# Ledger of designs, part 76: designed miniproteins, single chains

Each design is a single chain, and the fold is of that chain. pLDDT is the mean over its residues in the fold that is shown.

## One batch from the design tools (miniprotein)

Design m2797
Fold by ESMFold2-Fast:
Formats: sequence, C-alpha cells, structure tokens
Structure m2797 (fold): chain A 55 residues (1-55)
Amino acid sequence: AKEELEKLLEEIKKTEDPETYAEAVEIAERASTPEAAVKLLKGYIEALETLKKLS
C-alpha cells in the first residue's frame, strides 16, 4: 500500500501541474491509512481524467 501510494504520487507529479500534485499530497495526508489514501487518489485521478475529456 505505501509503495503503491508513492507510485501514484510520483505519477501525478510527472503528468499533472504543481497545484494538482499539491492537492493529491493533501488528500494522501488526510487519509487515515495508506490504503485509504490509495483509494482516494485513484478516485481523484479518475475525476481528473473525466475533466480532461469534458474540457
């Protein structure tokens, strides 16, 4: 879970702007566990992809 969280954050850092990365880090920090953080970040990435399709 921790390794998966680190990979997700690294991918967001590479593919998204600094503001989006900062928000992703905040989401991860607010999660009670690394497993919860991974679930929240996957939902966040899915929302970002949906917004890109609509834009």
Scores: mean pLDDT 78

Design m2798
Fold by ESMFold2-Fast:
Structure m2798 (fold): chain A 60 residues (1-60)
Amino acid sequence: MFSATLTFESEELARKIAERLKELFPEAEVTVEGNKLTIRTDLSVEEAIGLVLLAIGESL
């Protein structure tokens, strides 16, 4: 189980990345609190980080 909280420049950016994460991996639990995004998944840390980076890259 992997859980992490990421802080972004804006709430809009956090929501955009959250939507992309849900599209890439619907099984992950993704929540947004202002400019903070929390992800919970049963993936390995390596796979979870890869998905987050992909979502960020495709959101910019």
Scores: mean pLDDT 78

Design m2799
Fold by ESMFold2-Fast:
Structure m2799 (fold): chain A 78 residues (1-78)
Amino acid sequence: MVERMKELAEKLVKEAEKAKSPFERDVYIALATMLLAIALRSGDYEEAKAMAEVLKKSKIPELRDLGEWFLEEIEKRK
């Protein structure tokens, strides 16, 4: 599961980085954020951590900030 969720997050980040419009970009950012939030809420911390690390490496500042926030939140819930 972890590897598949990481691959999905990588695809969403790449699509956000390729987006030609602000709305398209925001849709992919929202999808990545929702996926991470669901994993965190479900207690799937390994999956959430893997996805957050992918966001942190993004070219998009908002995704990097979200990745850092999720990593901190995961550590608090362990």
Scores: mean pLDDT 81

Design m2800
Fold by ESMFold2-Fast:
Structure m2800 (fold): chain A 55 residues (1-55)
Amino acid sequence: SVKEKLDQINEKERKEMEKLYEEAKKNNVPTEELKKKMTEVFKKGLEERIKLVNE
């Protein structure tokens, strides 16, 4: 179902965001750099959701 696929996309995005946060803490990454990386993850998730709804 579309709902199950959306839930999978949401879970994957959440895990990637958590990983980015943890890696940023360990490597003392600047906030602006972290924001850019998180924005890219968000955009990718949005594109996957749009593709799923249109296919």
Scores: mean pLDDT 83

Design m2802
Fold by ESMFold2-Fast:
Parts: sequence; C-alpha cells; structure tokens
Structure m2802 (fold): chain A 74 residues (1-74)
Amino acid sequence: MDEQLRAEADGLVRTAREMIEKAKEALKKGDKQTAMRYVMAAYLAASGARFAGRQEEADKLVEEAKKIYDEIEK
C-alpha cells in the first residue's frame, strides 16, 4: 500500500472534519451561505478520502455533511 496516499487520505479526513465543524458553527450563527460553502468543502474532502481508501470514515463524514445540508435547506 502507498504510504503517501494513506497520509493524503488521512489529511482529507481531517480537513472534512474541520469543514463540518465550521459549517455547524456558521449554521449556529445563522450564516447559511458560509455553512453551505463549508458543507460542500467537507463533502469534496470526504469523497477524496473515500477514493483513497478511508471509506468508513469518509462515509460517516458524508452523512454528517448531508445532515447539515438538510438543516440549511429548511
């Protein structure tokens, strides 16, 4: 297994988690536009991590991002 690809996947998982937390904070402040931008960034990072072999963690992060997206679209 390519250790460099694994490190990159782990980085994408961390980025997705950060973006999800920022999206939650933006939503708490009522900033739906900023929350949407962070949700989209989290989704892209999680999708990248999934393709790089971190499927289980990435799938959880995608589901968290979808929940935030649903809150924005209310």
Scores: mean pLDDT 81

Design m2803
Fold by ESMFold2-Fast:
Structure m2803 (fold): chain A 89 residues (1-89)
Amino acid sequence: MEAEKLIEEGEKLKKEGEKAFDEGDYEKAIEYYEKAIEKYEEALKLDPENEEARNNLVEAYVNLATVYFKMGDKEKFKEYLEKAEKIAE
């Protein structure tokens, strides 16, 4: 299904972001997590009740918040945590 394909593409991008984060490349990690978020948002537009896409989107926002926390950007950290909490509701 089209939504499932977008979720799979997002998961691959999230893994690349995790790899970049582990390597200390925070700019690259942000780029990959933002791309993963786009894929999960597209999946939710096609299938608004897709729990897997929603759960992956929440996790991607938490991962992005963690990158900003490591960079000392408290405003972005809070912003992305609030986005994750709102979607998890």
Scores: mean pLDDT 87

Design m2805
Fold by ESMFold2-Fast:
Structure m2805 (fold): chain A 66 residues (1-66)
Amino acid sequence: MKMSEEQREEIRKFVEEIYRNGATKEEFEKMVKELAKKLGLSEEDTRQMILDVGVELSKEAAKKAL
């Protein structure tokens, strides 16, 4: 599925907030459900997109550090 630029930006902000503040497993699952409702996506699709964005941000950080 093609993610819109707006959906990608929303997910990116979500991932950055988790990296900054941390989250318990329960908080993470609750936030995934809220984000899924906001974006009109399934919880599974939302979770996959969060992981993809997290991997991209991790790779960017690694390239900048090395």
Scores: mean pLDDT 73

Design m2806
Fold by ESMFold2-Fast:
Structure m2806 (fold): chain A 99 residues (1-99)
Amino acid sequence: LGISYNNLGNLYQSQGKLNEAEEMYLKAIEIREKAGLDHPSLGISYNNLGNLYQSQGKLDEAEEMYLKAEEIYVKALGPTHPSLVDLGVNYLKLVLKRL
């Protein structure tokens, strides 16, 4: 399941295995997108991939992933869900790094 790949990605990222973490997050996204539904777990995977790209200094790619996570959270959970607060904090940190 996409959740299991997402958790494996988190494990690899914590170990500094950034390439392996990226591969696992992309696998989680692929599995969930094939389901044809905007599931909150897909938003989590995009948010985690954004955090990974931000840690690598890939700020444009990180921004793209955060915007995709926002679209999914809004569609799946609505515009006022707490998950959007955490995403907004990550996006603000990204903007601050560009200043």
Scores: mean pLDDT 77

Design m2807
Fold by ESMFold2-Fast:
Structure m2807 (fold): chain A 66 residues (1-66)
Amino acid sequence: AKTLILSYPKTTPEAEEQTKATAAALAKTHPDWTVVLKESDAASSQLVYDKASGVAGAFASVEVLD
């Protein structure tokens, strides 16, 4: 099973809510994945596309563990 760590800027409540919404969507599409949310010291989210996992969205960072 894949573990995804989605990081969001801790200073931006909108980024936290957006990341939580993305995690909820991923949990519906991939119920066998473990999605972990993490606070980041980054000032803002960036558009990220991780080709290996297929995850796309606005995050401070995306980490894929398996």
Scores: mean pLDDT 73

Design m2808
Fold by ESMFold2-Fast:
Structure m2808 (fold): chain A 137 residues (1-137)
Amino acid sequence: SLADEYLRAGEFYLKQGKYEEAIKWYEKAIELDPKNARAYLNLGLAYTKMGEYDKAIEYFKKAIEIEGEDKNARALTALGWAYYKQGKYDEAIKYYEKAIEINPNNPLAWRNLAEVYEKKGDTEKAEEYRKKAEQAR
């Protein structure tokens, strides 16, 4: 569809580090398809790359609302990362755990859980979750 073409254009610019251009294409995709969870996910990713974590969180939450919390492990992992970057470690853990409940074969979510527990000083849990990340492929 034309919305899928606009998503691909946005992804092309995102890969080149042209985040403002990527956002414009994702906004056009949403105008054509307001229930496009992938467009909201990609908007959140673009804002994450720009360090605008509050905006990223808003768009990841919209993606989750559209698709359902139990179906979007990628948006939950990205949401956890945005909270982690803000130093909101308990929120980060909550969303990483939800992502792992959906897909236990998620090495990124396990690695991110390890990193947040390390930041909280729980070295034993950090090491355990690093091992789970290596096993999840």
Scores: mean pLDDT 88

Design m2809
Fold by ESMFold2-Fast:
Structure m2809 (fold): chain A 64 residues (1-64)
Amino acid sequence: GTLYRVTLVSENAVNFTTGEIYGIGEELILEDVRVREDGMLEATLASTGGRVLAGADGVEIERL
């Protein structure tokens, strides 16, 4: 699928498959990026297939 580099700018992201928390300043390589009606970004972590949740207004997104 299309890969995206997502940088966490103002809030943490949560891997809700594993419970891992990614901190501000981290970069994630994500697939299947979607924004929910509540303003949350859902995606798949490309390396593991884990599902990630972040605030859509708290990230910077670059298509790879």
Scores: mean pLDDT 85

Design m2810
Fold by ESMFold2-Fast:
Structure m2810 (fold): chain A 59 residues (1-59)
Amino acid sequence: MVEELKKKADEYEKLANKAKQLLDSHRDAPPTLQGVARALADYYNKKAEEYRKKAEELE
């Protein structure tokens, strides 16, 4: 169970990195698209943190 939570945290970290790469690669994108990329990066970072906390909760 704890291993599953750690794997999910790692997966969300990778997704956050992908969102950051998308933002950097598309600096010329419309403001709405840039906003979505930032929101996704923030969301995935928050999810990674939540799964880390859940893993710690279970010891």
Scores: mean pLDDT 77

Design m2811
Fold by ESMFold2-Fast:
Structure m2811 (fold): chain A 55 residues (1-55)
Amino acid sequence: SAEELRARIDELVAEIIRLVEEMKTASPEQAAVLESRITRLGDELLALLKELEAV
């Protein structure tokens, strides 16, 4: 449902924000791992936004 998609989008946005904040205090090695995770979550967010547009 559109409501479930919106809830999932909100969760992903919150997670990305948390990871971006974590990067500010991370070592270069940790930052690389966090950047990969942020990229993956960003791809998932785009997919959900496309599904929401189709509703």
Scores: mean pLDDT 85

Design m2812
Fold by ESMFold2-Fast:
Structure m2812 (fold): chain A 66 residues (1-66)
Amino acid sequence: EEARREAERYAQGTLGGLADAGKTMDPETVRRRLAEGFEQVAKVAEQEGDKETAEHYRRLAEALRE
């Protein structure tokens, strides 16, 4: 529960910051940074012991890198 909440809170902060930064960057850079952000969220979730959330965000990152 707390591990999942921590990962979600981190995701909201990271994605919010990237949305603001994306206004000054090209779409390819924004997409790459979103993928990096999701990868980071996955690492936080894995560190907290939530493998399902980690796998979910890793798949999102891979989809964005495509």
Scores: mean pLDDT 70

Design m2813
Fold by ESMFold2-Fast:
Structure m2813 (fold): chain A 100 residues (1-100)
Amino acid sequence: SVKEEIEELIKKILEAMAQLIQDKKLSEEARELMLELIAEISGRSTSILQNAPEDASLEELKKKILEAIREVTEKFKKEHPEYSEEIDAMLKVAEEVLNG
């Protein structure tokens, strides 16, 4: 189903983001911030999936999830501009999964 396909895409995004954190030796503060970013993305994406109508299209749900991820990443970049590169890497992973 469309919802099952979106659930798998969300899992793939979150796993890839977690891997980015593990691959980089981040400070404790940076690691905590990136984990908070992932948690907020996970919460927003899960909420979109749970509240989606049964007839929602794959493209509609992909668009809503990507928009939510962009909003979360933009908020975090404004609050923590010193981590903009790491935050942009998280967004890029999400864009590649949702558009590939």
Scores: mean pLDDT 86

Design m2814
Fold by ESMFold2-Fast:
Structure m2814 (fold): chain A 82 residues (1-82)
Amino acid sequence: SEDREKGEAALAAGDYEEAARHYERATEAGDVSAAPLAARAASLAGDYELAARMGKVAAEHGLSPGVVDPAAFTKAYAKVTA
């Protein structure tokens, strides 16, 4: 996926917001394996709502989201899944 490759490049550069946007687009295009990467990048960018949504997609497919702040993620996840 073009968006997955752009997300990897942004993540390597430390541009977490840009990485999260690219991984989100890759996930929406059907690359479910980008969902945990989007959740991680979003949490590093402080976007816990996006991290929770992408983490939910990852969990539904048996993938573990890599989140930086588990407490903030859990709170946002509860809000998104309510």
Scores: mean pLDDT 76

Design m2815
Fold by ESMFold2-Fast:
Structure m2815 (fold): chain A 66 residues (1-66)
Amino acid sequence: MSVEEIADELVRAVRELVEAFKNGDEEAMTKAARRVNELSDRLLKEGTPEQIARARERAVAAVREA
């Protein structure tokens, strides 16, 4: 998986986490939170500081749009 693919999946997982939280779906929230954690760990290990910063900005934007 490329760093860009990890970033795309992270943004998607963040959106899923926000939606699960809004819906009170504890199972979906737990699943999405675990995925966010796994993808964040991969991004920190594989990404450059610039790639990590861009992914963070995209994730913040996804939360703000929700």
Scores: mean pLDDT 82

Design m2816
Fold by ESMFold2-Fast:
Structure m2816 (fold): chain A 65 residues (1-65)
Amino acid sequence: SAEEHLKKGKEAYEQRNYDEALKHFEEAIKLDPNNPEAYKLLGEVYLRKGEIDKAVEYFNKALKL
């Protein structure tokens, strides 16, 4: 489920496994494309990876939902 992927992504994020976190949050969005939390979390991961422009894009998507 989307919720299970969000949980696994958050766990990976807390362990600083950002590639695993991205994978789970992307799957959460595929299952529920209108969930603002998943977009916000993707933005946070990209911010941690230093990909500022991508982080801003995902934060803006979260705000528009």
Scores: mean pLDDT 85

Design m2817
Fold by ESMFold2-Fast:
Structure m2817 (fold): chain A 57 residues (1-57)
Amino acid sequence: SAVQARVVIAEAERLLAQGKISEAELREIKRLAEQGDIDAAARLLRERYQRHLAEQA
């Protein structure tokens, strides 16, 4: 849904503003969400954020 897409995109933009994901990662998440693949967008966001946390010791 458009609402779910907007929520995932807003969360990804917030993480980018905090330096927790890259601009390229935001672009990928936005594309998935905008094409209606909300589950893939949310999974990618979670995966990239978890990787970032693992690399921040």
Scores: mean pLDDT 79

Design m2818
Fold by ESMFold2-Fast:
Structure m2818 (fold): chain A 88 residues (1-88)
Amino acid sequence: DEAAKEGARAAAEAAEAAAARGDGAGAAAAGVAAVGAATEAWLAGGDEEAVERAFEAATEAGRAAVAGDAEAAARAAREAARLAEEAA
């Protein structure tokens, strides 16, 4: 559970750092990391729906990154990280 919370916080920090650099691909990668944290929370007895919600947010981060919108990608990645931390 603590590992999932730590993973979610690391993903949020990575998304903020990517946004500061204008790095959409880095923000999308942070969203994927947040899905990993949500999965850890689920495997520790958390809610499977949190994984699905984090995955939807990470998918939005990927779409924004492909569109060249690093700020939108980072916002979606931070949302995925928030959902992962709440699930843990």
Scores: mean pLDDT 83

Design m2819
Fold by ESMFold2-Fast:
Structure m2819 (fold): chain A 86 residues (1-86)
Amino acid sequence: LAEGMRALRAGDYEKAAALYEEELAKDPSNASAWYNLGQAYFKLGDYEKAAEYYQKALSLDPSNREAEKNLREALEKLGKYEEAKK
């Protein structure tokens, strides 16, 4: 977690993602790690994975307002937020 946050702050988003994925393999109930993994993928431009991981963070901690906000932003970038067809 601390190492992943350090990588995220340094702008090393691929390293941050790898570190959070390793942490979540050991503790999949860590809502903060799911949220930070979502942020790493959002910064990498992988909005689909970012949305998936923000949803996972919210399923574990529904009070995370930043995860809710960032999930909406990721879904907007994917064109999925409004469920508009065509």
Scores: mean pLDDT 79

Design m2820
Fold by ESMFold2-Fast:
Structure m2820 (fold): chain A 98 residues (1-98)
Amino acid sequence: GKMAELAVELAEEAIRLAREAIRLAEEAIRTGDRETLERARRTLLEAEITLGLAKIALGVAKLIGDDPELIKKAEELIREAERLIREARRLIREAERL
């Protein structure tokens, strides 16, 4: 159903944004470029907001008894997004120390 599908799509987008934040943070560590670090911070914020929306959509999907396979997929993708967001935060903090 629509809510479980939305949760999957939002979780996939959160993963994409978190990976981009990691890439930008690693570049900021390598180059010392403050503009790249600011881009990493903005991309991480977008990933965190998108993950929050994915969790809301997942909560609604569970309440209405939406597709159990899509609910399971969304839960797995949300866990991966949370892991990547934690890594992005760690790398951004490392870049800020330079």
Scores: mean pLDDT 93

Design m2822
Fold by ESMFold2-Fast:
Structure m2822 (fold): chain A 88 residues (1-88)
Amino acid sequence: SEVEDYLLKAIELMKQGKVAEARAVLDELREKTGVDARIAGISDDYVVLAVDKSKISLETIEKVARKAGFEVVKVFESGNKLYVVLKY
């Protein structure tokens, strides 16, 4: 899907340390599809992705993470956001 393709590209850019480029890809996803996803945190070991719970499923994030060589290690909710912790 278009959403999966944008998320995959953003996660792969994050893996390369290209955080600004990854954010630009997520901004383009929002403009084209109305789906809101953002980088809530990043470190050497993990990336935290925050998504609108009504527009992106956890199953979609898990599928994309697997394709990029990441695993979902933690998930939590706050307000209308789903926070997904990804590790390489």
Scores: mean pLDDT 84

Design m2824
Fold by ESMFold2-Fast:
Structure m2824 (fold): chain A 59 residues (1-59)
Amino acid sequence: SAEENLLRARQLAEETGDPELIARLDEVVSRYANGEITEDEFEKEARQLVEELERRLAA
């Protein structure tokens, strides 16, 4: 689930062409990899990014 949301968020971020959104995604991944956030927090962050990106692309 988290991995699927991450992959989806990355594809959507690349479609927007917004380097700040791509940087935010990379930051969330780094925080999780470094143990700075929990798996639950990581899933929430990834889900929120997917929702935000989908909203922008649907406009």
Scores: mean pLDDT 75

Design m2825
Fold by ESMFold2-Fast:
Structure m2825 (fold): chain A 68 residues (1-68)
Amino acid sequence: MLTPEQQRAVMRVVNEVLDRIEKEGLSLEEALALTDRLMDEAGITDPAVREAVRRNVEGLHKLFEEKK
């Protein structure tokens, strides 16, 4: 399980990426690249956690693409 600090970091990453998708219209590749960068900066190195975050971002991006 994530530490409370890592859980906060994960939520911050997801919220930041989501905000940029909404405001800047990031492509899926751009959103995933930003996600990876923000996770690296936050020290999120666990591959299972990174995969879960990437999957969540993919789902959110698909939702916004369908609304264009």
Scores: mean pLDDT 79

Design m2826
Fold by ESMFold2-Fast:
Structure m2826 (fold): chain A 78 residues (1-78)
Amino acid sequence: SMAEESERLAEEVRRRGEELVERARELGDEATAEAVEELTRRAVEAARAGDLARAAAYLTAAALLAIGAELDVEWGFA
């Protein structure tokens, strides 16, 4: 059913988002961790609603923030 498919997608999105939050926390960047967590929450909500495009957009934004924080630590703070 669509509900079962949406819930499976929501679980996958949540798992990936949790990994991104952990990466940000490992850098000591709590502000980025909070932003990634909020974007992950919105991505999970979109996935549960069956809106794959919106879920992907939020999860991509979360990934970019985490990558940006890692680059800032490596190359200097913005």
Scores: mean pLDDT 84

Design m2827
Fold by ESMFold2-Fast:
Structure m2827 (fold): chain A 56 residues (1-56)
Amino acid sequence: MTTEQQMVANKAANAAMDGDMEKAKKIIEEALKKGILTEEQAKRVLEAAETIAAVS
């Protein structure tokens, strides 16, 4: 995983911790559109964000 991909994952996680899953999904979608994340990586980051939102 690159530093840029890690930064995207952290931004999505922070949005999920705030309870803003719409923002987390948008961060992931933009990263996918820019080619920062692959589809598989985007799914993994989304799953992690959903887990964080469920426990936060």
Scores: mean pLDDT 80

Design m2828
Fold by ESMFold2-Fast:
Structure m2828 (fold): chain A 62 residues (1-62)
Amino acid sequence: PPMLAVAKQSIKAVEPTSLTLVKGDKILVLEEVGPGFVKAKNLKTGKEGIVPKEFLKVLEVL
């Protein structure tokens, strides 16, 4: 199920498939795409991409 999370730290996307995060951004986790990686949407920017799960703190399972 989708999860609501918050970015634990700021990271800048270096690949087109990656997601830029700013610490404190609300993130919608859509699906797990591999060990330790998720496809997510940054609710502040509206962009989607792949991010390491370790950079996210899960707040709520939707």
Scores: mean pLDDT 81

Design m2829
Fold by ESMFold2-Fast:
Structure m2829 (fold): chain A 73 residues (1-73)
Amino acid sequence: AAEELIAELEREARRIAEEAETEQAKIWVKYMAEEAKRKIEELVKQGKVEEAREHKRRAIEDMRRYAEELDAA
């Protein structure tokens, strides 16, 4: 469960970072992905698999939005 969620998060984070135009956006996307990975691992260890799946989805949305905002600045 955790491995699958983390693999999907890392795949999407990599795409977002590759599409980002600025070095700052690339760095922050990678940072956000690592933080999200830690939280997903914690939630799965607590048996909160549905919360982990929702956190993954939210983190991907936040990474896309934040990268776009940094690239626009």
Scores: mean pLDDT 81

Design m2831
Fold by ESMFold2-Fast:
Structure m2831 (fold): chain A 60 residues (1-60)
Amino acid sequence: SKEVEKLFEKLKEAVKNKAKPEEQQKLWLEFLETAKKENVPEEEIEKYEEEAQKLADEKV
């Protein structure tokens, strides 16, 4: 969904810009709420979680 993609993109930007953990968490929660409302499969949500985690763990 466009809303889900937009929220995830905003979250990725916050992670890349090294936003505070509380801000990243807030954006993630907004993403999850929207994904649930849009009936995004749990499998797809897990893939988003993995992508966000990879970005957060990248030091290069």
Scores: mean pLDDT 77

Design m2832
Fold by ESMFold2-Fast:
Structure m2832 (fold): chain A 82 residues (1-82)
Amino acid sequence: MAEEKLEKLTELLKSEDEEERLKAVEELGRLALENLESNPELAERAERELEKALKDESEEVRRKALEELVDLGIMEIQKAVS
């Protein structure tokens, strides 16, 4: 399920529709956070897709991707110091 979700979200991230790309960014961030402990490989792949969104044409999409990456980084640091 998580693998199929990642595949669909990476496809949505390439959509011509800004709303679909925003949704993909939000869901990729959530997928990465949910898989940090149980499937770090999948979380890393989702993070790489979020990094691609930092180059998106839409300022809103780029901002959302940055917010998701910051949240992911904060959670990774918190887990490392626990």
Scores: mean pLDDT 80

Design m2833
Fold by ESMFold2-Fast:
Structure m2833 (fold): chain A 57 residues (1-57)
Amino acid sequence: SMEDEERLKKFEEQAKTLSLAEVKTLTEVEKRLVEEFPDNELHRKALEILEKILKEK
């Protein structure tokens, strides 16, 4: 949905302002959420965003 896309865009913007250690912690949290809620595509997309940011840092 458009709301989900806007939430992910805001999430990416906020995640880019975090330190490497904070992004690593957030990535581990999102990995767990993907495993616990496999039907929730938002957690998977958030994880992809965080992994991309980690590669760039």
Scores: mean pLDDT 82

